# Designs tried in a protein design run: designed miniproteins, single chains, continued (5). Part 99

Each design is a single chain, and the fold is of that chain. pLDDT is the mean over its residues in the fold that is shown.

## One batch from the design tools (miniprotein)

Design m19652
Fold by ESMFold2-Fast:
Structure m19652 (fold): chain A 95 residues (1-95)
Amino acid sequence: MLIRFLGELGRELEARYGRRVFSPGEAVQEFLLLALERGLAETEERVDPVTGKNVTYLVFHGELRERLGVSRIRVSDRDGLLERLIAAGEAERLE
């Protein structure tokens, strides 16, 4: 299974790498790098009040927040991030 990026994200990744299609792990990594570089997202560490452990979130800003319909996601929740991108029309699954 592969992930194809659509729209503006797909154009930016094609400009950078000459392709829009990535493995799921590469798709998450390249999306995170691009979003952070463009200032569309930032990382935020919070202490979980129940466990006392540090949890890293990806916090979305501006147009990306609006398109994804979510303000933050745990960086470790790769599947949730991919599902959110697909639901928002920012990416699609290829068989």
Scores: mean pLDDT 80

Design m19653
Fold by ESMFold2-Fast:
Structure m19653 (fold): chain A 66 residues (1-66)
Amino acid sequence: MEEELDRDVKTALAEIASAIALKMAEKGRVDEAIEFLKRQIEKFKDSPEAVKILEETLARLEELKA
């Protein structure tokens, strides 16, 4: 149960981090949003589900920068 709750919390935090990064990008802070997400990926590296959410958002931001 503790492991399951920790997984769910990390997934929720990853979703929140993705939303924050997308808002930063909307304000023209795309490079800051990319660096923010890279830091979040490192923090959540032990949670595959959280990393997947963050990596998908990072890919979207990198496409916006190109």
Scores: mean pLDDT 79

Design m19654
Fold by ESMFold2-Fast:
Structure m19654 (fold): chain A 75 residues (1-75)
Amino acid sequence: DLLVEMYILLGRYYYKQGKYDEAIRWFEKAIEEAEKLGNKDLLARAYFHLADVYEKKGQTEKAEEYRKKAEEIAK
């Protein structure tokens, strides 16, 4: 889906800029759209990116939670 891919690209763009709160918002939009479409692969990818952002913010427990969600969805 083009819309979810665009949201992931925007989240990654802000992540590279160190704008983690902006990155989170775009990854959350990607999650919402991927859930609406039932696309598990894109949903898992968006959760993995969210985990990376929370890790960079030093929120290790939250990062691990989202990483586990992504792994469970990817099955």
Scores: mean pLDDT 86

Design m19655
Fold by ESMFold2-Fast:
Structure m19655 (fold): chain A 80 residues (1-80)
Amino acid sequence: VDEKEVKLALAEIYRGIGDYLMSQGKYDEAVEAYEKALEIYKEVDPNNADMYRDLAIAYEKAGNTEKAQEYRKKAEEAES
């Protein structure tokens, strides 16, 4: 096991926590979990469009339209 492998596993865990919190309607906590996943993905997979998309949806559900638009644009850039 190397550092990148451990970081990827940790990012996937935080993303999974975010997905669970979204399913429970806990949007503010989901945003926090997704942001932790994104911090790690920036080190090991910085062009992860799905992570930006998940965070955009979470911010929109949490009522933060400005951040939702920001991450939606990042997801579009990563997919292009």
Scores: mean pLDDT 83

Design m19656
Fold by ESMFold2-Fast:
Structure m19656 (fold): chain A 58 residues (1-58)
Amino acid sequence: SEIEELRRRLESAEAALSVNEVTRLVVRKEIPYLLEEAKRLGDEELVERAERLLERLR
């Protein structure tokens, strides 16, 4: 399902942010799209996870 695919993408982004600075820069561009997709699907858990990832980029 779209929710399962988005969850997998969020898990990948969360792992990527923990690897190194270069990977973090690449993922930085994807995180806003993940948040928008989570809001579109209406899954509050995934929205919260995406917002936490965006917070980590500050």
Scores: mean pLDDT 79

Design m19657
Fold by ESMFold2-Fast:
Structure m19657 (fold): chain A 100 residues (1-100)
Amino acid sequence: MIEKTLEDAKTYFEETGDPWSAVGAARMALELGKYEEAIELARKAAETDNPEVRARALDILGKALYMLGKYEEALERYEEALSLTPSNRRIQGEIDNLKK
């Protein structure tokens, strides 16, 4: 079921080109434990001039990198996301956890 939902989300992104659709697909890949696929989808979603979408994509990218044990790369992505949305308390919490 979830795998079909990921496929549907990927198809929707392919049909619409909407970066929010790529963010949704990346999130579903992350929830399924498909971290490498989540990274690829999040990178595509981050290729946007919309700072809110880019911040969200970088947040997902950071989480996927963290799950793969790439903590330094995860920290870099979270710091980029926070720079685009400085009031995001959740991303600040992820950064604080990685620095301790």
Scores: mean pLDDT 78

Design m19658
Fold by ESMFold2-Fast:
Structure m19658 (fold): chain A 81 residues (1-81)
Amino acid sequence: MGEKGYEEGRRGYEAGRKGDAEKAAEGAERAARYAREAGEEGGRYAEQSAEGAREAAEKGDSRSAATSALGAAGAALSAGR
C-alpha cells in the first residue's frame, strides 16, 4: 500500500519536473489515497501534500507541484511502515 503510494507520488514528481503540474497534482492525489489505506496519520500528511500540489498546479507552478508530489510519496511510504 505505501509502496504503491510512493510510486504514484514519484510519477507525479517526474511529471512536475517535466513541466506537467496537473499530472504532478494527480500523482500526489493518488499517493494520498494509498497512504490513507495504509494508515490514518500517514494518510493525513500525504493528503496535505496533495492539497499543496493541487494549489501549485492551479497556479501553473510545476516545480512546487513536483515537490509536493514527492512529499506525498514519502508520506505514503512511511504510512506503509
Scores: mean pLDDT 81

Design m19659
Fold by ESMFold2-Fast:
Structure m19659 (fold): chain A 66 residues (1-66)
Amino acid sequence: PRVTVTGLSGVRAAIALALKAIGLGGTAEVDFSEPPTVVADLPTREAAREVAEAGESLGGEAEIED
């Protein structure tokens, strides 16, 4: 699954989210526009939900594509 998180509160939030995705066995790309966006590809739906929930807790808006 792919997770896109937009509207993150800053660069540190984006980096923390990207590291979480990598730690769950996925990959992540950070767009350092203002506000930053994170796109992550995850191995499982459970990992995708964890990344989406973390992104929302960091002030972002998360979308999951199966």
Scores: mean pLDDT 82

Design m19660
Fold by ESMFold2-Fast:
Structure m19660 (fold): chain A 66 residues (1-66)
Amino acid sequence: HMAEIEALADALPEVPEEEQRAALNKLSDYLINNQPPPSPEDLAVAYRLIRKMAEGGRAGAEALAA
């Protein structure tokens, strides 16, 4: 459920940039290349990164366009 992913995203400790990019790539691969779905933790990391980028303006637009 989306609310649980949001809660996980808010509860996650600081995540290294490498793990943030890996989580986003897993989500992208799932949506575009029909790869297996990412773990809930990976989804939460990707969601938090996308949310932060969307709040940051141009970077958020790039993430949504990918």
Scores: mean pLDDT 70

Design m19661
Fold by ESMFold2-Fast:
Structure m19661 (fold): chain A 64 residues (1-64)
Amino acid sequence: SSDLEHARRAARVAARHISTLTDPEQARAAAEAAKANIERTLSPEAARLATEEIDAALREWIAR
């Protein structure tokens, strides 16, 4: 599988998890943990795309 496909799956899982949280601090912590794990496991390009999607999910959650 391509790194980009793995990045999309990882970002989707992280976004879904963030959407279930009710505490803003927990949501931020979950986003940071997911990004850190992705940066350690995926290529730089794939990590960048996943990080952008996770940040977008967190911003949408905060805007609720």
Scores: mean pLDDT 83

Design m19662
Fold by ESMFold2-Fast:
Structure m19662 (fold): chain A 72 residues (1-72)
Amino acid sequence: GPLDAVAEVLVRGVSQGADSLTPEEVARIAGVTLEQAERALEHLRKAQQALDDGNFTEAAKHIREAAAVLRA
C-alpha cells in the first residue's frame, strides 16, 4: 500500500543513505514526480546529517518532511 512504499523509501534513505536511491526509483516506488522525489531525497540527506550530529529532533523533522512530499 502507499504507506509501505513511503516507508521503504524512508528506511532505505536513512539506513543506506539518500545516495543509495535515484530520483527515478523514488518517483516509481512512491508514485510521485521526479521533482518531489528530488525534494524528498534532499530531506533524507539532511536527516542523515542530523543523525550523524546526534540531533534526533532535527532528523525526525526532515524525515517527516520527506514523508509528506512522498505521500502527495
Scores: mean pLDDT 83

Design m19663
Fold by ESMFold2-Fast:
Structure m19663 (fold): chain A 62 residues (1-62)
Amino acid sequence: MEKLAKELAEAIGKANGVKAGEESVKQILEALKDKEEALRLAEMAEGLGKKELAEKLKEIGK
């Protein structure tokens, strides 16, 4: 879970031209505990071109 949260935080940071911080990773990790939020994060990862990450997040949201 923590590795997936870090990968998503880095992808979001890169898309916005900023470096992902520890707080961003923590917020994503907390969101992944909720099924609906995990599915929303999967859609976000897919929109960022992180197809493999999106599939992993979708498995968590199932």
Scores: mean pLDDT 78

Design m19664
Fold by ESMFold2-Fast:
Structure m19664 (fold): chain A 60 residues (1-60)
Amino acid sequence: KVYSLEDLSGNELIKELIKKGLIEAEVDEETGKVTVYNKYTGETFETTLEELEARGFRLK
């Protein structure tokens, strides 16, 4: 399943879930792919670091 992070970040509830650590992101440094897991809904999606940076998101 593939989703846009813009849809997640535009919602105040989703912002609170990120803040509480209920949304996790894993980075594959070899491929530049990012897997995001939403523990609240049990959903996952994949994106790239380039897409996240273009949309103003920063990863640790």
Scores: mean pLDDT 58

Design m19665
Fold by ESMFold2-Fast:
Structure m19665 (fold): chain A 80 residues (1-80)
Amino acid sequence: SMEEIIKKLEASKGKSREEFLKTLDEIYREMVSKLDREGALEFARIVSRAVDLLNAGASTEEVADFLIKELKELQKRLEE
């Protein structure tokens, strides 16, 4: 569920970059298996931006907060 994915992201705050990327890959695979084509493409764009932020030197906490915010907005759009 989206709630469980958000909980995984919260739990990944303060982890190493490597552990965070592993968690993000797991979340990505779980989400794209459950979303339609449009939702999967929008989610892929969000994840791509999160990876760009990490590569630009953002902390795992900042990137987790970004993802949680974007996923809550995505869930709201998909359920409307």
Scores: mean pLDDT 82

Design m19666
Fold by ESMFold2-Fast:
Structure m19666 (fold): chain A 70 residues (1-70)
Amino acid sequence: SMAEEYREAAARLAEAVAAGDVEAAREAARRLTEIMLEAFREAGASEEELEAIREKGEEAGREVVEATKA
């Protein structure tokens, strides 16, 4: 299920951040955003809503990656 995929991606992100693995953190953050976009698309989100979610997810992902570097 998408919920299981999300949980796995979230666990991967937590592991990557704890390890200081910037590339793994970037991949996990990107995957989380993709799963969320698919879930919202299936729920009937508009194109404008999906675009906003993508932008917010990408911004949050960049912040997590920068935090992982520190």
Scores: mean pLDDT 82

Design m19667
Fold by ESMFold2-Fast:
Structure m19667 (fold): chain A 80 residues (1-80)
Amino acid sequence: APLSDEEFLEMVERAVKILKEQAEKAKANGDEETLKLIRDVLEQLIAVLEKRLPTFSPELAERAKEIIDELKKMVEELKK
C-alpha cells in the first residue's frame, strides 16, 4: 500500500484542517455551493474512516474516532 494507516490518518487530519479553513471562507462569502461540497466531502471521509475503523490498531482506532467525532461536529455546524 502507498500509505500506512498512521500516514493515512495524518493525511486525513491535514485535509480536515484545510476543509475547516475553506468552510470559514465560504461562510464569510455566503458561498452555499462550496459549503454543500465541503459537507459532502466530510460525509465521505466519515464513511471511509468508519469502514476502516475495525482494521486499525487500538491506538489508531482511538485517533480515528476523535477525527470522526470532529468531522460529525463540522457537518452539523454546516447545516443551517
Scores: mean pLDDT 85

Design m19668
Fold by ESMFold2-Fast:
Parts: C-alpha cells; sequence; structure tokens
Structure m19668 (fold): chain A 59 residues (1-59)
C-alpha cells in the first residue's frame, strides 16, 4: 500500500537499502503495483536513486 511505498522511499533516500526493499515488497504484495516491485529490486541492489523514484511512483 501507499504507506509502505512512502516508507521505502524515505529509507532509500537515507541509504537504508534493506528497509527500502522491505517497504517496496510489502507495497507490491498489498497492491500488485509493478513500481513497488521495481523499488524493492532497486533497493536490494543498492540503487537508492531508482529505489526512491519507483517507491514514489508506487505511492
Amino acid sequence: GKKSALAGAKAAEAGDYAAAAVGGYESFRQSGNPDAKKAAEAGAAGDSKKAAEYARKAA
């Protein structure tokens, strides 16, 4: 959902890639939003800019 996507975006901006990945996966699981999945994958890969961008699109 939206809250998980926003939490993921904030975590990614802070460089907390693990929290960003968790937030993105939870958002994808709840909504099926492909941008949330992309945010989780980018966060897991350590790409904070892409993780934040996709998480914001999912929110």
Scores: mean pLDDT 66

Design m19669
Fold by ESMFold2-Fast:
Structure m19669 (fold): chain A 68 residues (1-68)
Amino acid sequence: SEEAREYGRKAAELGEAGRAEEGGVALAKAIAVYNNVPLTEEAREAAVEGALERGPEAVAEAGKEIAD
């Protein structure tokens, strides 16, 4: 959806800025919107953990893929 793509673009921007935690949250929101499900605290925490482990560059790349 358009809303999911917008969150994907935001995740890419945050990742490029080195803001991995915030980018991870934006990525979780994009995925939740794409699947038409509410964002759970568990999913949000998992996305932040993954973003911090893989780093902001990986978050930027994932966000760009969703924005596509």
Scores: mean pLDDT 82

Design m19670
Fold by ESMFold2-Fast:
Parts: C-alpha cells; sequence; structure tokens
Structure m19670 (fold): chain A 64 residues (1-64)
C-alpha cells in the first residue's frame, strides 16, 4: 500500500538522519552543541522505534 511505502521511506530517512547526527556529534568540539546533537539523535531513535512498531502491526493485520 502507499501508506506502508511512505512509512518504510520515513523509517529509512530517520535512520540516515540519526547516523548523520551521531557522526556530527563525534566531530563536534563544543560540548553544548555536541549535547544538542546527541539529544536530537536520541529523540529521533525513539520516534523510529515507535514507527517500527506501527509498521510491524500493519504487516500483521494484512495476514488477518
Amino acid sequence: SESEKRLKELLKKTEEKIKELKEKAEKEKDPKKKQHLLVLAEALEGAREIGEIVHEKALKKEEA
């Protein structure tokens, strides 16, 4: 379905952004900026986990 395709694309983009933020945090020398990047990455990881749960439940409903 279109909704499933969109969710899968959003999950992939979120994972790529998390990786980018973590790489920027490792290279960041300002402690405050580093903390901001890490907090943002953690927030996106939480959002990604919720998205994965929604995706898994959608797949299980298609078999019912």
Scores: mean pLDDT 78

Design m19671
Fold by ESMFold2-Fast:
Structure m19671 (fold): chain A 71 residues (1-71)
Amino acid sequence: AEEKLEKLVEEGKKIANEIKDEKLRQLAMKTIESSYKKAKELLKEGNADQAIKVLEATIKNIKKMLELEKK
């Protein structure tokens, strides 16, 4: 589960780095970091499935931000 969270964070950061607007990119990166912190807390509580879901939802939102910028 921990390895899965690390891979999801790296994916999210990679997507966020494609955002051209500096402020929006910084917001996306901060959002991923905050989500990762929350996911690690959930993992400590034994809620691995919820931890993964939280991070996946965050990445989906970052992908939407990138898609909106490309239009």
Scores: mean pLDDT 80

Design m19672
Fold by ESMFold2-Fast:
Structure m19672 (fold): chain A 67 residues (1-67)
Amino acid sequence: GPLVEKAEELLKKAEERVRQGEQYAELLPDELARSRRVLEIAREALRLAKEGKDEEAKKLMEQVENA
């Protein structure tokens, strides 16, 4: 459904941010660490959305969007 699709899009963007951060890890190690934490939140949001836990998923998705 639409929530799962949005969570998948956020996960894809979080994965891309980690890949970009790895290229600049020597200059921005704290940004890479932050991106990896956001990726874990995005994975959990997708899991909750697939389980139909919409309110819990939305809260984590908001954290991903604001990171």
Scores: mean pLDDT 87

Design m19673
Fold by ESMFold2-Fast:
Structure m19673 (fold): chain A 92 residues (1-92)
Amino acid sequence: SMNLVQEVLNMAQLAIDNGGTVESEVKGGEVILKLSGLDPKTAVGVALRAIGMSLDGYDVEVKIEGGTVTLKIGGLSEEDANLLKEQIEKLN
C-alpha cells in the first residue's frame, strides 16, 4: 500500500538524517532495505518502527547486525515496490 511505502521512506530518511546510508533491492516480490552506518539510537529507532508496522499487520521483517538494520518488506504490488526502490535511490 502507499502508506507502507511512505512509512518505509520515513525510516530510510531517519537513517540518512543521522549519517547513515540506505540501499534497496527488489527480490522475489519483496523489497530489501539495508540501512548502514547507524548509531545505536538510530538503529533502535528504525527497528522499533519496523516492529510496530509488523504488529499492525504489515509484512515487515527487521534484523539488526551491529550498525546495520535490514528491512524485508512484502505485500507490495510491483508498482509500489519499484516506486519505493526509486525513491530510496534518490535519498543517496
Scores: mean pLDDT 82

Design m19674
Fold by ESMFold2-Fast:
Structure m19674 (fold): chain A 108 residues (1-108)
Amino acid sequence: GAAEEAERAGREAARAAAEAAAAGAAGDGERAEEAAERAVEAARRAAEAAGTEEGRRAAEAAAEAARAAAEAARAGDRRLAAARGAAAAVAGAGAAVSGRLGARRAAA
């Protein structure tokens, strides 16, 4: 259902954002940008599937942070790309948790 999709998309956003943060910290701007763009796409899907306002806000925050990480990576700002990627990973994980809790309530 939608809650399961929100969990999956949130997890995908968190993983891609963590990869963007690691690549940014390593100075791999191309990989950081690609991973951040994947995180933006996954976060948008999580927002569309969100059944709660809290889950939608977490997914939107993940998309915004991931977009900032991609921009920083393109500009060659390693520290900002890593920091915004890490912020997107935390927000994406929050969206995944919201989706999981929604799926559990639907199953009960």
Scores: mean pLDDT 86

Design m19675
Fold by ESMFold2-Fast:
Structure m19675 (fold): chain A 93 residues (1-93)
Amino acid sequence: NVEKLEELLEKAREIFEKLKDLLSPEELEWLQEQLQRLEELRQQGADPSQIELSEQRLIMGIALMLYSKAYNDSESVRKLGQEFLELVDQINS
């Protein structure tokens, strides 16, 4: 579902902006690299399957980061993590 994956990418950017101060330097660097890679693939006209794989990798990585932070962090992080996991579940259903 390409439309859902595009929607998730926008949500991922929103979550990044809200949580960037809570992410480790390594997590931030990884996230920036994945976002840049996705943009490069889109601009280079990569086939849809390659774009989808990169989007899924970004989705799973962010979900794991948020899940980890939510367990040990504020209610706001838990809420964002839950919303993101629900979106991932909808896309992978």
Scores: mean pLDDT 68

Design m19676
Fold by ESMFold2-Fast:
Structure m19676 (fold): chain A 100 residues (1-100)
Amino acid sequence: FYVPPRLDLSEEELEELIERAREEIERAKEGDAEAAIRAAELAMRLIQAGRLEEAEELIEEAKEAVRKAAELGADYTKVTAAYLLVVAAEIELEWVKAAQ
């Protein structure tokens, strides 16, 4: 199976990426399912940077945010897309963990 190439991020770039992901998660919890999509994409970048523990935490929070957005009546298509991308990020994380 495929292990994606690792990104070399500075500590500052990593902190900015995590802060952006946290902001997107909070937007998703307020009903913006599209923000959950962006949070999942940022978590995937953390996986590529080798920051697996931070990525795992963000994936779990993104799952909860998608559930919350759905409860608030967010657009079904966007909720479905967000859920699928969060699941894809979770699978990517497990593949990278298995390859190490």
Scores: mean pLDDT 81

Design m19677
Fold by ESMFold2-Fast:
Structure m19677 (fold): chain A 72 residues (1-72)
Amino acid sequence: GPSADEVIARVGIADVEEALANAKDPNHPLVQEARRLLAEGKELFAQGRYAEAARLAIEAGRLLREYDEQLK
């Protein structure tokens, strides 16, 4: 079966893609940086580098959470 890192990376990438699709300001610096990290994470995932892909997806999610906090 898939490794724990592969599962974490796959779920994290999907969650970040959904959050980016729902972002109200696609030009916000935090949203743009999260999109850059997602693109890098997807490239690492395609290379089988799941732990590194998961790390970038987690970082992208953190930036999107910070973006949401700034909207309050």
Scores: mean pLDDT 89

Design m19678
Fold by ESMFold2-Fast:
Structure m19678 (fold): chain A 70 residues (1-70)
Amino acid sequence: MTSEEIEAEMEKKIEEILKNENITKEEIEKELEELKKKGLISEEAKETVLAGLKTQRHLAAAYLWIKGLK
């Protein structure tokens, strides 16, 4: 699988999430805090993800990443 194929598949999943889910920044922040509490991510990783949450598309991407860690 090439980087372009991975990007296309991720884009498709993000679009599906955007159509079916109302993801809020607060939900992402809560999930990131739980991951940090479990030792799966650092404080810096949490801050980096939160700083990147500028659009609904960024929220969907963060949600997909969080699901991959669980």
Scores: mean pLDDT 75

Design m19679
Fold by ESMFold2-Fast:
Structure m19679 (fold): chain A 85 residues (1-85)
Amino acid sequence: HMSPEVEAVRDRLAAAAQAAIDELRAKYGDSPKTREAVQRIVELQQEALEEIERVYKKTGNPEEMRRVADEAIARIREVVEEALA
């Protein structure tokens, strides 16, 4: 089982990714363009989760894990903005 700090960071990242997917689907439905954006969001979340796990195993530094999540959330938001343009 993960520490509470790791769980909190993972949950926050998952919530941000889900909110982004929900926003895209609400505005554009289940279109091919929406599916491509959703796939990119899922890929960004997976990459961030792998990096968070590496940080946890090496240092366990909550600040570094939060930074990884914040960067991923920012990139997820960029994907939404590009898809909405």
Scores: mean pLDDT 83

Design m19680
Fold by ESMFold2-Fast:
Structure m19680 (fold): chain A 91 residues (1-91)
Amino acid sequence: EVETNATIGAAARAVRRILTEAGASEDEVAAAVNALAHAAGKALAAGDYEAARETALRALREAAERAFGPEAAERAVEELEAETARLVAAA
């Protein structure tokens, strides 16, 4: 639960940052973050924490790959997983 919520929050922040750095408009950034939040929120409401995490990680990987290519996608996921692990360990 804590890990899932931390992952979703971190992924939303990372998607916003990546798309902003790539020159996306504020509306485009908001649409992407809202889509991630909606899909992850739907999975959480169903009690499917694994699907919620997978949805957040997929959205992050897709945003990074489209903006900066496949190496950026893997780095973004690794950074998010490291941040999530630190947050869970601190909780």
Scores: mean pLDDT 76

Design m19681
Fold by ESMFold2-Fast:
Structure m19681 (fold): chain A 60 residues (1-60)
Amino acid sequence: ATATIEVDKEAKVGDVVTVTFADGSTGQGVILSVEGDKATVRVVKADGTVETVTADIIMK
C-alpha cells in the first residue's frame, strides 16, 4: 500500500515525519532516503509494528 508524507519544500534524510497510509492510519517515521518524489521511511505504527515503507512526498 502506498504511504504519504507531507513536507513544506523538501524531504531530507533524518527528518521525523508523520506517515499517512492508504487505509487512513498514521505512524511516526524517520526518512532513510529520498529518491525524487519518493522517500524510504522507517515507521513505527500505533500498534508498535515497525515497517520500512516507500512513501510519496506531497508538498504543502
Scores: mean pLDDT 77

Design m19682
Fold by ESMFold2-Fast:
Structure m19682 (fold): chain A 95 residues (1-95)
Amino acid sequence: IDVEAVAHILDLVVENIANAKSELEIEVAQALLRMTVSIAILELEKAGKEEAAERIREILDETVEKLAAAKTKEEQAKIAAEAGKEIVEILREAA
């Protein structure tokens, strides 16, 4: 898996949420987050990195719940940034 490509996309998600001018822009950024992380999980599973894949899946599930509860785009951007950092760290450890 290209960890630096994943890191770049997750950084773009945070920037897009923080700068969003509509609810649709936030929804699109959150969809990109979910899609990117789901692909990373599948690539880890293909590589036999089941423990890392499970850890990232748990972070994604918690992040989706936190994003749904968040009331501001600033809070949503912070949640996405924290999740992205943890996911990238796990991906680098699994490499």
Scores: mean pLDDT 87

Design m19683
Fold by ESMFold2-Fast:
Structure m19683 (fold): chain A 74 residues (1-74)
Amino acid sequence: DAKALAAASKDGPFAHGLNLMKAGEPAAAVEPLKKAAKVAPDNATVQEKLGEALEKAGKPEEAKPYYEKAEELR
């Protein structure tokens, strides 16, 4: 959404995280997506993408609260 795009354009962490996910580097995507989640903590898309990166990086238990937050925000 527009808020997620604004966070990405301002700080670059969401865009950087998404690019790493598309490149097949979910473990590297975790840190920039955590920064994006701090900038936009009430954005479901950001929370979901951070959860997805953690799950694909082999950390499904760490992904769980971010998926729960994303569902809460929807």
Scores: mean pLDDT 74

Design m19684
Fold by ESMFold2-Fast:
Structure m19684 (fold): chain A 63 residues (1-63)
Amino acid sequence: NAQEHVEKGRKLLAEGKYEEAIKHFEEALKIDPDNEEARRGLALAYAKLNKTQEAAEVMAPLQ
């Protein structure tokens, strides 16, 4: 269930556990690649780790 991974990722983001949050958002996107909440959470987690390029790539249009 993609939503379970999105919720876990959000909780980890709130706790400052950015690397763990990334893993859960990635799992959500494996289940539902069009999940906007998972994509935005993943981008935010990358940005928090100063991985600005990776954050931008996650939010880029699908190509």
Scores: mean pLDDT 78

Design m19685
Fold by ESMFold2-Fast:
Structure m19685 (fold): chain A 60 residues (1-60)
Amino acid sequence: MSKEEEIEKLKEEIEKAVLAGDFAKARELARQLEEKFPDVEVREVPVGPTATLIEVRKKP
């Protein structure tokens, strides 16, 4: 799998985990993404008292 494909796959897995309410899994996947791709930023955006939106983007 190419670098771009791996990033997109991890991003999709993070989004699926967030939608399922599995924030622990989403954070683990986000950590793996940042560890493998240091030029990628994962942003945690609180949308409620116990809910978080995970955003993945390339650093400028």
Scores: mean pLDDT 70

Design m19686
Fold by ESMFold2-Fast:
Structure m19686 (fold): chain A 70 residues (1-70)
Amino acid sequence: EEEFKKELEEVNKKLVERIKQTDAAIAQRLAENPDLDPEEIRREVVKTIADALNEIGDAIDKYLKKLKEK
């Protein structure tokens, strides 16, 4: 159980880091190209959120599977 809790905490840490890295990457691209298409930025943000949600979903699925064994 503690191992799984640590895995969830690591997933949460990765989500925070991914969001921060995406913000930094967008800022860098805007600094290099002020005329950057807003749709490109939106697409990157949506992809980052979707990837993060998939990781959370996988962690929840593992937790539910363990609960069924109880």
Scores: mean pLDDT 72

Design m19687
Fold by ESMFold2-Fast:
Structure m19687 (fold): chain A 61 residues (1-61)
Amino acid sequence: MLSLEELTEIAVKGMENNKDLPEEVRELAIRILEQEARNLGYSEEEVEKIRKAVREVAEKS
């Protein structure tokens, strides 16, 4: 099982490598990641931390 730190790093790098994807696809990926983190038993606070890290990368032009 991935740690919260490893999951966050993978998600951030995935978003950075796919910055050319449409905004709608990136937003969908963030929502899927949030749901998967919850399914893996991460707390809402941990899910929010992952979401913020990934969203900040996704918002960079």
Scores: mean pLDDT 72

Design m19688
Fold by ESMFold2-Fast:
Structure m19688 (fold): chain A 74 residues (1-74)
Amino acid sequence: MSSEDVARVIGGILTLLARALEQGNEEAIDLVKKAVKAINEGNYEEASKYFRKAAELVGDPELGKELEEILKKM
């Protein structure tokens, strides 16, 4: 995984979390937390599913797709 891909994943996580917090969307916040845990466990496919769902809930499905594509490279 490139340092650029790592930076994009971190940026995407922060964007999703910020949107979820602004909206008070506890489900999206929980999904982001589950995705981060999945990454720490090496479960990148599960992480991408959680990020995609969180992105849909906060109204940014394109960000979810971008994160999924980056995680496929890991």
Scores: mean pLDDT 82

